# Designs tried in a protein design run: designed miniproteins, single chains, continued (5). Part 62

Each design is a single chain, and the fold is of that chain. pLDDT is the mean over its residues in the fold that is shown.

## One batch from the design tools (miniprotein)

Design m18138
Fold by ESMFold2-Fast:
Structure m18138 (fold): chain A 73 residues (1-73)
Amino acid sequence: SALEEEIRARAAALGMSLSEEALRMLVDYFEAHPEDRPLMDTVLDTAIAIARAQGRTTVEVRDVEMALAGARP
């Protein structure tokens, strides 16, 4: 999907990849909540920052869960 490609491209531009589960979680969330699309960049950047802080180059489900929780406190 276009959304999947957009998410992968943004992560790749920052030297990061996503697990298939993390990618699916992001795609499923933003397809279910199109009104939240303006938060996508913030959520993805936060998930990448969490992964990087832990010395990882792959964004995992936990990183996405924490980023989504933080976007809507």
Scores: mean pLDDT 83

Design m18139
Fold by ESMFold2-Fast:
Structure m18139 (fold): chain A 96 residues (1-96)
Amino acid sequence: QLSQLQQQIILSYGRIFDYSSGGNNGGYYVELAKLYTYGAQLALLQGDTETAKTLAELAIKYAQQAIEIARENGDEKLKKEGEEVLKRAQEVLDQT
């Protein structure tokens, strides 16, 4: 049954990916990291530890990218948002 949840997650990610290759907006990476974190939490609730781990690792990657962009731009608000998503994604990964 996790195949249906995976399809929903992939579809949501596909929409976001259409924009990510066209720019390096830090807010965009925070949004992407939040989506991956949400997907990882849903996978854990469904008992799919493998999918949860994969999505949490992707969330960590994009949260770190957002934090780096925030540092380059001096955007303290974006940095804090990225750090908060990073912490949540790490909590999900630790449960896998």
Scores: mean pLDDT 76

Design m18140
Fold by ESMFold2-Fast:
Formats: sequence, C-alpha cells, structure tokens
Structure m18140 (fold): chain A 88 residues (1-88)
Amino acid sequence: KREEAEKLLEEGEKNFKAGKLEEALENYKKALEIYKEIGDKEGEARALKNLGKVYKAMGKEEKAEEYNKEALEIEIDIGFERMKEALG
C-alpha cells in the first residue's frame, strides 16, 4: 500500500500543478488514508501539507490552516524524535 500512496502523492502534485485542484484533493486524501492505515507518520504529514496547499489555492483559508496545523504537529513530533536519535 505504501507504493500506492506514493503514486497518489505524485498524481496529486501533477494535478495541483496543472490547476486540477479537485483531482489533487482526491489524490492527497486517498494517500492520507493509506498512510494512516500503515502508520507512516512522514507520509501523513506530506499528504496533510499538500492538502493545505490545495485548499489555500482554492481560497479555503480555514481548511488550509487546519491541515497545515495537523501536518506541523506531526512534523514537530518526527523532528523531535530524530533530534533525540542524533543527540544520543
């Protein structure tokens, strides 16, 4: 399933760059569901951050802020764990 989620992120990015915002949302939401199922926190953060970008491009600022906040919280947790590993 991880390979499926990666393909969905790639398709979402292509659709986003092409201005196909609704298609990009669908791709990123599907990728998010897969990453949640397999417990891939890095993948979850990437999908959430991309959802925030799409909603912002659509003018839906409140939804964009919600997704960006969720992604930031996960990224902070990941960064903190990596910092612990690096420092000892």
Scores: mean pLDDT 80

Design m18141
Fold by ESMFold2-Fast:
Structure m18141 (fold): chain A 72 residues (1-72)
Amino acid sequence: MKISRSDFINRVLKALGLNPNASDDDVLETLANLTGLSGEELQALKNAKEISESTAEELIKRAIEREKELRS
């Protein structure tokens, strides 16, 4: 199943406790830094109108796990 870009951004904001005033690009750049996405993969996310729900969940999970490591 696919979810909208807006739904994906909202899920990332909630999962990572990010500033609700952050731009979509700021949110995606934070996600990319936490998950180790390449510049090309980040650009693809910025251009995507929708993302698969399984890919979204996996990226969010990786970001949460990495943030916990950085806070330790």
Scores: mean pLDDT 81

Design m18142
Fold by ESMFold2-Fast:
Structure m18142 (fold): chain A 52 residues (1-52)
Amino acid sequence: MGITEIKAGPGSDGRDAALLAQKLGVPFITTIGDSPIDIYSFEPWFKAAGAK
Protein backbone atom coordinates (compact mmCIF):
# COMPACT_ATOMS: atom_id res chain seq x y z
CA MET A 1 0.00 0.00 0.00
CA GLY A 2 1.42 3.36 -1.02
CA ILE A 3 0.36 6.06 1.39
CA THR A 4 1.44 9.54 0.33
CA GLU A 5 -0.54 11.67 2.75
CA ILE A 6 0.62 13.25 5.98
CA LYS A 7 -1.50 12.96 9.11
CA ALA A 8 -0.99 13.71 12.77
CA GLY A 9 -1.44 11.45 15.76
CA PRO A 10 -3.92 11.98 18.56
CA GLY A 11 -1.42 14.13 20.43
CA SER A 12 0.05 17.56 19.75
CA ASP A 13 3.45 15.92 19.35
CA GLY A 14 2.09 13.96 16.43
CA ARG A 15 0.84 17.17 14.88
CA ASP A 16 4.31 18.71 15.09
CA ALA A 17 5.83 15.64 13.46
CA ALA A 18 3.25 15.80 10.66
CA LEU A 19 4.05 19.46 10.02
CA LEU A 20 7.76 18.70 9.87
CA ALA A 21 7.14 15.79 7.49
CA GLN A 22 5.06 18.04 5.25
CA LYS A 23 7.84 20.64 5.20
CA LEU A 24 10.42 17.97 4.41
CA GLY A 25 8.15 16.40 1.80
CA VAL A 26 7.94 12.92 3.29
CA PRO A 27 4.86 10.83 4.14
CA PHE A 28 4.58 10.41 7.89
CA ILE A 29 1.43 8.87 9.33
CA THR A 30 1.04 7.69 12.90
CA THR A 31 -2.14 6.06 14.13
CA ILE A 32 -1.93 5.35 17.82
CA GLY A 33 -4.75 5.15 20.33
CA ASP A 34 -3.28 6.53 23.52
CA SER A 35 0.43 5.84 23.42
CA PRO A 36 3.36 8.16 24.12
CA ILE A 37 5.43 8.97 21.09
CA ASP A 38 9.17 9.45 21.34
CA ILE A 39 10.82 12.07 19.17
CA TYR A 40 13.81 9.74 18.92
CA SER A 41 11.58 7.34 17.00
CA PHE A 42 11.26 9.98 14.26
CA GLU A 43 15.04 10.32 13.90
CA PRO A 44 15.30 7.81 11.00
CA TRP A 45 12.51 9.68 9.21
CA PHE A 46 14.35 12.98 9.52
CA LYS A 47 17.61 11.42 8.37
CA ALA A 48 15.91 9.72 5.41
CA ALA A 49 14.41 13.05 4.38
CA GLY A 50 17.78 14.77 4.74
CA ALA A 51 16.73 17.00 7.61
CA LYS A 52 19.29 19.17 9.36
Scores: mean pLDDT 49

Design m18143
Fold by ESMFold2-Fast:
Structure m18143 (fold): chain A 55 residues (1-55)
Amino acid sequence: MEEEIAKKLSEVVSEEEARRLARAIVEMGQLARLSRDQILALTDKEVEALRKENE
């Protein structure tokens, strides 16, 4: 899961930043008792937000 999230994030940020953000997203999602699907949906939303910020 962390690697899948990092791969999605690496499309809009550096590979190192993507790995760091992926770890944070997984950790926060687990604390909030989110499902894998919910964590992946949160990742997609973050990717979209970062893409808009770079415009």
Scores: mean pLDDT 78

Design m18144
Fold by ESMFold2-Fast:
Structure m18144 (fold): chain A 75 residues (1-75)
Amino acid sequence: SEEEKLELQRKVASLIADILTRIGDEIDKVFKENKDIKDIQELAEKMKPRLDQVNAEIVAELKKFDEEIEKRKKE
């Protein structure tokens, strides 16, 4: 139904907003922890593990979201 589509769209929008907030928070943490680093390349190298972690969490959340959609289709 159209109502189910709208509910799904709102959940996707909420998930995207949460992802963006977490990315922003992790970037902020890297900057706060590395205040003395003036080399952009060194800062990027410090940031990569944090971004890789966030990406792994995003992939895991998307998998759970996909499983939830599939479960709802079967019910």
Scores: mean pLDDT 73

Design m18145
Fold by ESMFold2-Fast:
Structure m18145 (fold): chain A 62 residues (1-62)
Amino acid sequence: DPADEALRKALELTARPGVDRISGKEVLLGEHPVSGEVFVDFEDYLALPDRSPVSGKLLRRR
């Protein structure tokens, strides 16, 4: 899907490496270009439906 490819490239350019403070694992932080929500995993982000930005996903860091 060309939209998914564009989203992945945007995330790769805007994402920053970080660490999940609960599990201690390295994660990538990205922002959804439509909703502005921040995600800790590219796979979670790419699994969003094309027509509906998900606003319920939060960072695993608190």
Scores: mean pLDDT 46

Design m18146
Fold by ESMFold2-Fast:
Structure m18146 (fold): chain A 73 residues (1-73)
Amino acid sequence: SRSARLKAAAKEVEEDIRRRYGLTVEEAVEKGQEYGKLADENGSDREKFIEYAAEAGALFLKVALYELLKKKA
């Protein structure tokens, strides 16, 4: 069913987060917030700002995808 396929896709995103970062989805939200704070604290250092902002963005995008798939299942 469509519901079963969406649940499988959500599980794959959760497993991707665990494999790449060693984090749960909840921990990925916390880590994304931590990187966001580090980006803000390093706003005057372009290289550090970009690095931290990119890491925060990558984590938040994966979390958003997981939540969207879970809600549609």
Scores: mean pLDDT 87

Design m18147
Fold by ESMFold2-Fast:
Structure m18147 (fold): chain A 63 residues (1-63)
Amino acid sequence: MEEVERVIEAVRETAGVSEEEIRRAREVGLRASPERDPSSGVPERMIAAGLELGRIIAERSPP
């Protein structure tokens, strides 16, 4: 969880995206890995959150 939060915070500070967009990316990342299974890889949640953030940023800025 902390790793996903740090990635989201870093992107928010760097790209200046809105808190609402960050919140949506967080939800996507959390849904990618079952919270009740602590053996689930944190990397999967980070990847999902990163992909969603990348999509949001791409829509905000031309490629």
Scores: mean pLDDT 59

Design m18148
Fold by ESMFold2-Fast:
Structure m18148 (fold): chain A 83 residues (1-83)
Amino acid sequence: MPMATYTRTPNQIIIRTRNQSGMRSGGQLAQQQLASGYSRPIIIQINSSGLNISSASQMSQIIQQGMNQSGRSSSNFTIQRIP
């Protein structure tokens, strides 16, 4: 296929808030075991004390978009929020 060749890399899903520490929920376990897709490069960095990630709707959309992009091949999905 005449197109940009994708390169597989060991990716990890990291969700952390700058105001807090990394994710302490079993999200990684559900993501990895339920998704069945190994190593989805999703990195979400929250740079604010504003707890706007409580919006499951927006968070779900961001995750879906990241998965859709990296679902085909390795890609770096990074989300950064500022106040």
Scores: mean pLDDT 42

Design m18149
Fold by ESMFold2-Fast:
Structure m18149 (fold): chain A 90 residues (1-90)
Amino acid sequence: MQKKLEELQEKLKRLEEEYERLLEEGDYEKALEAMEEGARVQLEGNRLLLEKAYEEGKISEKEYEEYLKKLEEEEKEVKKLLEEKRKEIE
């Protein structure tokens, strides 16, 4: 789990750097793709952190379910924002 979290953090950092570079180059399509991948990596990292906290007994089953629902709502919001951004570039 820790190694996977570190790999996700490194990937997120690279995607943020790539996003900034692509914006400077005016490649908005590729910049959006980097942003979409970054959002996916961030959500995966958040799920793993939540699972780890539950497995370590740091949060209750009820808290785990509440946080999981919140994460699912955030995932839906992110997907909607990314779809709106795609329409702006077209």
Scores: mean pLDDT 79

Design m18150
Fold by ESMFold2-Fast:
Structure m18150 (fold): chain A 55 residues (1-55)
Amino acid sequence: SEEELNKKLLELIEKYGLNKYPPQSILDQLAKEFGVSVQTIRSKLTKLRMELKKK
């Protein structure tokens, strides 16, 4: 679900920090697990990082 994906992405931001992307292998695994493109994962990560930086 979108909620599960967003939860996993927040966990990755916590682990790797706001200014770094997770390793490509982890992005590929999430894309496969949730049936989305890697570009979708990156777009969602960028949006979540921007929202966290506003606060």
Scores: mean pLDDT 77

Design m18151
Fold by ESMFold2-Fast:
Formats: structure tokens, sequence, C-alpha cells
Structure m18151 (fold): chain A 116 residues (1-116)
């Protein structure tokens, strides 16, 4: 991961990146035509079937739920929660402390809401 312990500045940078990436993802999904969303769902289902790593499978499953929520016209809060949960699982898989995991997930949720 890193050769040194995480500093508060490192955590703030990870939060900023999670916010920016989640915002970009939500904006991209919102702007996608129905046909592209349906294709993405098919691709994510294939990726899920081919994946054996538990954390990666859970992340793909949550992103799939986010895309399905967009296609179904569900509220932005539903899409944002799926994205936030994906970031929470990714952060835990990286071995980050629980307090940092929750900060990253919250940053991703805020970013996704702003992007939608």
Amino acid sequence: MTPSPLTEEDVEEIERKAYEEARALAATLKAMPREELERLIAELREALAATTDEARRRIIELILRAVEAVLAGEPPEVVAEHIAEAYRIAARALGLPEEVVERIAEAARRGALEGF
C-alpha cells in the first residue's frame, strides 16, 4: 500500500479523490443513453460471473446496482448509496482503518450526489 503510515493529509487526499471520482461516475451514468446503460449492465454481469475475488465481486455487484438504479429512474440518493458502499468495500480491502473507510465512503456519497 504505502511504505509509511497514513497521515491526516494522506487521508484528506484519498477523500478528495473518492469525492471527485464518485462525482464523475455519477455524472457519466446520468448522461448515458438507455442503450449504453443496458450494455454496461450486460458487461458488469459478465465481469461478476468471471470474478472469483470476494471484495471485487461485491464492488462489481454494487456498481451494477447503481447502474440499474439509474436505468430504473431511482432517486440520486439510491445511486449514491451503492457507490458509497462500493468505496467502503474497496477501502476495507486495502486494509484501511474503519474511521478512514467511513470517511472515504461518505466522501464518495457526497461526490455521487453532486454529480447526479
Scores: mean pLDDT 87

Design m18152
Fold by ESMFold2-Fast:
Structure m18152 (fold): chain A 83 residues (1-83)
Amino acid sequence: SMEGLNQFIRRAEEQLRKLEEMIRNNEDLQDIIELGNQLLREIDEAYALASRTLPPEELQIFDDLRARAQRLLEEARERHAAL
């Protein structure tokens, strides 16, 4: 449903903000990776459900959320490798 999609997007954006904060604060890399991978799984599950009812143009948000999560995980790994 559209309401369920909007609730998921808000939750995903909150988790992305949490990941950004953890990276900024130099928190444990394993915790960051675990949270990021959990978010990626939740995005893929939400996409699978939404793709059954929504047109492709409305699914672009999932690609954007996935790309943002992947970018943050890459940043966290690069920061760890530099230590």
Scores: mean pLDDT 85

Design m18153
Fold by ESMFold2-Fast:
Structure m18153 (fold): chain A 98 residues (1-98)
Amino acid sequence: MDMTAAQLRDRLDQLQDAVRDILAGKREEGQKRLREIVDQIIEETKDNKYLVELAEEWRDLVDRASELSDEELRQRATELAGKFLMAIKVLELEEKKK
């Protein structure tokens, strides 16, 4: 199933909210929620190699979140959010082409 740009924006917002929860001291709860969102993205985008690879990078961030400082977590989450936003923009351009 092809995710729409709007659905990807909603998933990105959910990922950012989970990171915010981790930074607010809800690390275990935020990690669990991030994993759930990542698994949803992988299932919904399994035919899109770039989105799967990007979701796997988020999974790696989640798995290492307990090992990262708050600053490192913020930096890596910002980098991955940027990549996600680029994927959304590409999809928006493809939607306009149709």
Scores: mean pLDDT 78

Design m18154
Fold by ESMFold2-Fast:
Structure m18154 (fold): chain A 63 residues (1-63)
Amino acid sequence: SSSLAKSLGMSKGTVNSMSKKQIDQLIQQDIDIGVQMIKASVNNDKDKIDDLVKQQQKLQNIK
C-alpha cells in the first residue's frame, strides 16, 4: 500500500518489486528500532538514541 511504502521510506514501485518476506523483514527491523528508541527515550539515553537514529538512516538508505 501507499502507507506501507511511505512508512518504509520507499517508492510504491520499489515496495511492489520486493517479496513479502523482504517487506516483512524491513517492517520488523523498523519496529525493533522504534521500540528501542521509546525505551531509550524513557531512560533519557541520548547515546542510544543517536545510535538508533543512525541505524534508521542506514535502513532507509538500503531501500
Scores: mean pLDDT 69

Design m18155
Fold by ESMFold2-Fast:
Structure m18155 (fold): chain A 74 residues (1-74)
Amino acid sequence: SMEERQKLLAEIIEELEKRVKEIAKTASEEQKKQVEDVAVRTVLELSDLVAANAPVEELRRVFEEAMKEMDKIA
């Protein structure tokens, strides 16, 4: 349902923000801006997927890829 997808989106946003904060503790200002940019782009992409009623598996894949991309920057 849309409600369940919105709940998942909110949870993912919280996890992305938490990861950005953790990376920011050891990252340079440039790296911090890069991971923040990844998080923002990912949230927008996930919001579009939720609106398009995409499978939850697709949302999880996008989230997983974003987490790996942020870790690679750090």
Scores: mean pLDDT 84

Design m18156
Fold by ESMFold2-Fast:
Structure m18156 (fold): chain A 84 residues (1-84)
Amino acid sequence: EEEERRLQFEVDVLEALLLIYRGIAKVDLKHGNKESEPLLKKVDEYLAELRAMREAGAPLEEILRFAQEKIDEINKMIKEIDKK
C-alpha cells in the first residue's frame, strides 16, 4: 500500500515534469526557436506512451522506469539545443 502510493506519486511527479518541458518547448516555439519543435514532438510522444501504459495497467515500476528514461532523454536534447 505505502510502496504503491510512493510509486504512484513518483510517476505523477515525472508526468508533471514532462508537462513542464512541453510548456517550455511551446514557449520557445512561440518565440521563434524552431529547434524546439523536435523537442515538443518527442515530449508529446512520451506523454502519449506514458498515458497508454497507465491505461493498459502496466506495472507502476515499469511506468516509473519508462518515465525516468524519457526524462533523461529530454534533458539530453535540451543540453544539445543549448550548445547550438
Scores: mean pLDDT 83

Design m18157
Fold by ESMFold2-Fast:
Structure m18157 (fold): chain A 80 residues (1-80)
Amino acid sequence: NSQILQYQQRLQQDPNDYQSWFNLGDVLDQQGQVDQAIQYYTRSRQLFIQNGDTQGQQQSFDRLVDIGVRALVAAVDRVI
């Protein structure tokens, strides 16, 4: 969608914009593109760590954990 293109354009100008990596991860997760969301959350987390942003580190970790939990729940829901 247009929001993905806007974040991708921003990242072409500044690939260290960790907030855009995180936001792009959220958009992709919302669209069900989980594998890409994991990649972008992982990238944003690495940059949050490098910049000492403890809040961003926590948020990106929480998103990755949530994806793992949702994958387990989805497996159960497909049977039930």
Scores: mean pLDDT 78

Design m18158
Fold by ESMFold2-Fast:
Structure m18158 (fold): chain A 96 residues (1-96)
Amino acid sequence: ASPAVKLLLDTLEKIVRALFPDVKNPRALAVEIAKKLGIIKDYSKDFSYIELKDPTKPALWVAIENSPLVERYLLSLTPEQVAELEKKAVEDIEKK
């Protein structure tokens, strides 16, 4: 994975951890949210590969542009909805 892809994932994971510190799998949840919001198209099980929906944009720029969108989306959810999304994220990763 490029350093920019790692920074994108690290940035999104930090947002999840800040808003929902009780989440067990914050990276999995961050990736699932990014996929739901159309920021990423696909990813490998180990997160070494991320396919961006717009491959022409640098992953770092995608992180900067979309961090407020991810934050607003998370703030619109109940804790129960966050737990359901985390469960789905883990299931989607296990299928890879």
Scores: mean pLDDT 73

Design m18159
Fold by ESMFold2-Fast:
Structure m18159 (fold): chain A 58 residues (1-58)
Amino acid sequence: LEELERRAVEANRDLFAQAQRLYDQAQRETDPVKRQQLLLQAMQVQAEAQQRAAELIA
């Protein structure tokens, strides 16, 4: 269980890192439509990472 939990945490770190990169891209984006789309993608990835972390704790 602990080994599977550790691997799951590492996989989730990649998702959180991806969400962070999307937030950074959104802040650099000057087009409001593209910025909003990047923010929505970042929020979706972050929500998925949080949900997976909760589900992987068995």
Scores: mean pLDDT 76

Design m18160
Fold by ESMFold2-Fast:
Structure m18160 (fold): chain A 100 residues (1-100)
Amino acid sequence: SMAKEEEEIRKGIEELRKIMEEILKELGIDKLTKEDVDKVEEWLRTKLKMDDSSVESFRALLLRVLEEKGSSATLDEFVELLERMLEERRREAERLRAAE
């Protein structure tokens, strides 16, 4: 069910928001920059003990947000981009279903 997929993705965005809030608090910053990405990776590896593939996926997401916002992103800007990505994926899925 698409509604179930959307709910799971929404829960994932909320979880990522909580992780990002904790990272920003630990680093003592309110905006993330490209210079902070390596510190975020180290925090995810050492504090959350995330595997390499999960850390690489998170890094790719952070770099995409930073590129979209120019050079820095707040928590709210990060969440807004994730919500926009969810909506884009939903529209793509609807378009593919409508073509059948």
Scores: mean pLDDT 73

Design m18161
Fold by ESMFold2-Fast:
Structure m18161 (fold): chain A 84 residues (1-84)
Amino acid sequence: MDPSALELQKLLSQAEEAKKYYLKNGNLDLAQQVDQAIQLLQDVFRQGPLATSDSDQQQLVQQLQQAIQLLQDVIKEVEEEKKK
């Protein structure tokens, strides 16, 4: 199922906020991981990775799923920290 443009924009905005939170708290490693996940998502949606082998397509799908999961987990963690 294709994510809506609004859902993608929301995810990226929340991810940027989480990255800013980690940078402010001096957690450079987590900030870098979030930045890499944001870049991967932007690159995949910008370029359209078609005309590759089936194995390459499966690897890209797995990497995209892992990046989305990381961003969702990080956003949830930052939101929980802000509520305490």
Scores: mean pLDDT 72

Design m18162
Fold by ESMFold2-Fast:
Structure m18162 (fold): chain A 63 residues (1-63)
Amino acid sequence: GPREKGYQRVLERAQGLAQRAAEETGAEAKLEIEELDENHVRVTITAAGKTIEEIVDLLEAAR
């Protein structure tokens, strides 16, 4: 359904952001996805002591 499609898109985007962070810092990037509610997830990317955090609506991501 739309939620599952949105989650797949969030995962693909988050993996791309983590790869970019690793390339920019020269360090390993840690990716974490936390479910906040039925339709929202928190994406956290940590590299070289820097943290990027984003909250994503899974239904919007499915568009």
Scores: mean pLDDT 80

Design m18163
Fold by ESMFold2-Fast:
Structure m18163 (fold): chain A 64 residues (1-64)
Amino acid sequence: MSPEEAGLEVHKYAQELSKTVSKEEAQKIHRAGLQTFLEALKTESPEEALKKALETMDKLKKEL
């Protein structure tokens, strides 16, 4: 998986999330996911970075 493909998957998850939470909450969760993704890309594969980003976004969704 390319970094670009992994980043697109983070975006797709955020779009799906926006169907069930407010726009403001979706944007905050998406930003946190992107931050986790970019930090993970410094040391991890795109696949692992995507996994960590999705785990971060899922955790934040459960806290709503």
Scores: mean pLDDT 82

Design m18164
Fold by ESMFold2-Fast:
Structure m18164 (fold): chain A 90 residues (1-90)
Amino acid sequence: MTPEDEEKIKEINEILVKMIREGKVLDEATSDEFVRRLDEAAKAGDLDRIVEIAKEAYEKATSRNDREATLKAVAQALIFIGALLDALLR
């Protein structure tokens, strides 16, 4: 990994942790669109795109203070981690 790739991975991780802590959840339609975009970025090995998608997801997601939101935020984070692993494994 380049130093630039390492910083991007760190940035993605920080965003995902914030989403979990704040219970930030995308609505179903937006979530489906983001999963599609993440799959495309992962297949392209495009870490910059994954960072952009993570930032956009954080901005568009709604904070909720309930257990369901926390669990959904964790599920969202796992999807991002999967995309990141696919991008890195190429």
Scores: mean pLDDT 81

Design m18165
Fold by ESMFold2-Fast:
Structure m18165 (fold): chain A 64 residues (1-64)
Amino acid sequence: GPLVDSEIAKEMLEKSGLNLSEEDQKLLIVRLLGKSLEHAEKVLEAIKKDPSKAREIIDELDKE
């Protein structure tokens, strides 16, 4: 299936309505690159469900 590029990642983040710092937004976009759209959507929903865990979720993406 289609893989996430930087434009798709930015669009998904904007549509999610998440209020993240500029640093966290940049890290999330980079770490979503090459992921499936389904994986990226699940990550955004996880952050949306608990925004206090955003950095922790983003950091776990870097490990895999």
Scores: mean pLDDT 79

Design m18166
Fold by ESMFold2-Fast:
Structure m18166 (fold): chain A 70 residues (1-70)
Amino acid sequence: MSAAESLAAAKAVIDAVGSREFARYALLEMTRLAASQRDVATVREAAALAESLGLEDVARYAREVAEQLE
């Protein structure tokens, strides 16, 4: 499964479950998956989603990962 497909699936589950802790875990894992595939666009999308959910620590981590990949 591509990182982009995994992020889309994770977003749907995050929206359905409504758990902030689950969202944090899912977005950290999606950021790592996207980084392993060198998919900067998906890392940036994960950062934006984390920011929209108020997960500033995850958003910051994903932004740093995106910078390291470029």
Scores: mean pLDDT 80

Design m18167
Fold by ESMFold2-Fast:
Structure m18167 (fold): chain A 60 residues (1-60)
Amino acid sequence: MEGFEFSDPEALRRLDDAQWAAVVEAMRAHWGDPEALTAAVNAVLGDRAPPIEVRAVQLP
């Protein structure tokens, strides 16, 4: 089964409940499109964190 890996998971830990919900919604909307998911996640983070890269990865 394929999934996604974030280049900076620590940035995601600093999100509030509303921002985390937006990230989850982006993952649902852009499942299987890591480029669109990367753009959507970075839009949620805004200027608060360095840009995050999302890669397709096989879940163990």
Scores: mean pLDDT 64

Design m18168
Fold by ESMFold2-Fast:
Parts: sequence; structure tokens; C-alpha cells
Structure m18168 (fold): chain A 96 residues (1-96)
Amino acid sequence: MKEKIIKKLEEMLAELKRMGMGDAIIADFQKKIDDVKKSDVDTALKIYQEAFGRFMVYFMLHKRGFKVNSEEEVVEAMEKIAEEIEKRAKEIGAKL
């Protein structure tokens, strides 16, 4: 069970590297893998769920052409996406 979590995290890390994510993000993800290796199964599952959520955010940002190196850059990219969504909603006459 724990071996499958580690393997999935390593696959996600490889994809983050392929996407050209910044060294700080890569280092944080590597730390999560190391933390999983040192933890029990229940703690490993919690770390995996957090890592998976962060991976999905990075993957979405990459698909939209963003490259991010820090949490601050993630927030800025997400705010820009939110502004574009709001602008589009206003253009189609929908109020959010």
C-alpha cells in the first residue's frame, strides 16, 4: 500500500519536472516523498492527498501556460485566471 503511494508521488514528481516547474516546487514535492517514507500508512495517505491536490493545481496552471516557482506565484496565477473567468462571465451577460 505505502509502496504504491510512493510510486504515484514519484510519477507526479517526474511529470512536474517534465512540465518545467521551478526548483522550489520540485524540492517541496521531494520532501513530501521523503516524509511519506518516514511515516505510517495513515499519515502517508494524508500527505498523498495534499500532494495530489497541489499536483492538480500545478498541472492545470501548466495547461494554461503558467510557470510557477513559489506559492506566491501560484496565488498570482490563480487570481489572474479568476479575473479572466469573471470577465468572460460578464461578456455573456451572466452575473456571478
Scores: mean pLDDT 76

Design m18169
Fold by ESMFold2-Fast:
Order: sequence, then C-alpha cells, then structure tokens
Structure m18169 (fold): chain A 74 residues (1-74)
Amino acid sequence: MREREVESDDVRVRTRIDLEADRTDIEIRGRAGASVPGGNPEKEPLGKHIDVTYYNEDTGETYHRSFPHPERAD
C-alpha cells in the first residue's frame, strides 16, 4: 500500500494506492472552483479501480465517483 498527500491553499488531495487490491482512492477537499494539482489517472497504472471523493468546504457538499482503470498494475 502507498499513500500520498498533496495540499495547496484551496485544496487537499489524498491519494491511496493499494496494488494488492487493485485499488486507488483519491479524496479531495476544497473550496468551490479550486483546481486539483497533479495526477493523470487515465495514464498511470494505479490499479483496477479509482474511487474519488470530493468535499467542498464552503458548501458542505460531498460527491463520490468510481472509475474503472483500463490497465492493471501487476
């Protein structure tokens, strides 16, 4: 399992990569209109599934979305 956290002034992104489970979890917390720094999940072998949770601190809204990854990380 690998974990990475990236934080800017307006947004915090936490990426958790579990290659044994073929899973990547991305948690994004930020304000409305904030840009997410880094990463291209469509091109990186980050496992079989990518789960993204976005939390907007200004509105208190939470969004969850799951994406299948086209390539397996062996």
Scores: mean pLDDT 53

Design m18170
Fold by ESMFold2-Fast:
Structure m18170 (fold): chain A 81 residues (1-81)
Amino acid sequence: MTVIDFSGLSTEQKKEAALTHARILLAEAAADPRVPEALRQEARDLLGRIEAATTSEQIEAEMARLLALGARVRELHAAQA
């Protein structure tokens, strides 16, 4: 499990980190045609929610969803090996 410690970060710094990770995940999902469209759509929706987030709590909640989505994509790749 990937752990990201946001406790010392400002809301702006948390948002910037979350947006960076969301864009990386979306690019990874888009590059693999085996990833279901539903997971790619979930990644796009996550990016939009992080962009709209105004509080640290909202950003942290969306980041937790982002980490869970990333784990699902990795499990899909592992199951196909």
Scores: mean pLDDT 75

Design m18171
Fold by ESMFold2-Fast:
Structure m18171 (fold): chain A 88 residues (1-88)
Amino acid sequence: MSKEEVLQEATGLLIEGARLLVEEKKREEALELFRKGLDLLLSYAEDPEIREKALIVIRDLKKLGEMLNDEELIKLAEEYEKKLKSLL
């Protein structure tokens, strides 16, 4: 995949995940889409722009989890923060 394709696909998954979580209240499906989007970004995290996007997304998901008092979303964000740091 090109960098642009990775960013577009991951962004689409993350936006749909947020919609499912906030608008549809389909939490399990939302968490699966967040994992898919973050897994895609981390697979290409050697690219600094993709890595920066992953860091921003992880931070924003953790903040969203804190605002919603959603422990599973917070844990998901912390899991991916740890994974990303292990790739550096």
Scores: mean pLDDT 85

Design m18172
Fold by ESMFold2-Fast:
Structure m18172 (fold): chain A 83 residues (1-83)
Amino acid sequence: MSAETAERQKRAVQILYDNALDFLKEAERVAEEKDKASKSEILRAIAMAYQAASGFRAYALADDEEKGKEGAERAEEVAEKLK
């Protein structure tokens, strides 16, 4: 593996994790304020939670299986809580 390829992979993997974490945090925020959230906000938060779960599952395959699995399960729990 070249240094350029290694740097690109590390950056891509980190962006994948950070994006999934951002989606999760926003979904968790809406879940905490569910009584104040509109139906459209709740539906967007559910979509964001599933996007986070997908991102964490991809991260588990690409880098850290346990860390990605933990994130995905947390995101899936948030999605179920919002339903």
Scores: mean pLDDT 83

Design m18173
Fold by ESMFold2-Fast:
Structure m18173 (fold): chain A 71 residues (1-71)
Amino acid sequence: EEAELEAAIAALRAKLPELTDEQVEALRRAAKEEKIPPEIAREIMRLILEKQKEKMTPEELEEAEKIIAEV
């Protein structure tokens, strides 16, 4: 279960350059809503910040930073 979710997220990570803004935002929202384990949510948020930070609102950036800092 968790290993399969991590594998799916790793596949998405590899395809991140091909993801649309809507797909990236959907992943961000899933992580924010705690639908994804916290460890994986932090990994997704780090990737989104690195690749899509210019497309995120200040509110989205603050929420992503909170998720990353949760460690």
Scores: mean pLDDT 65

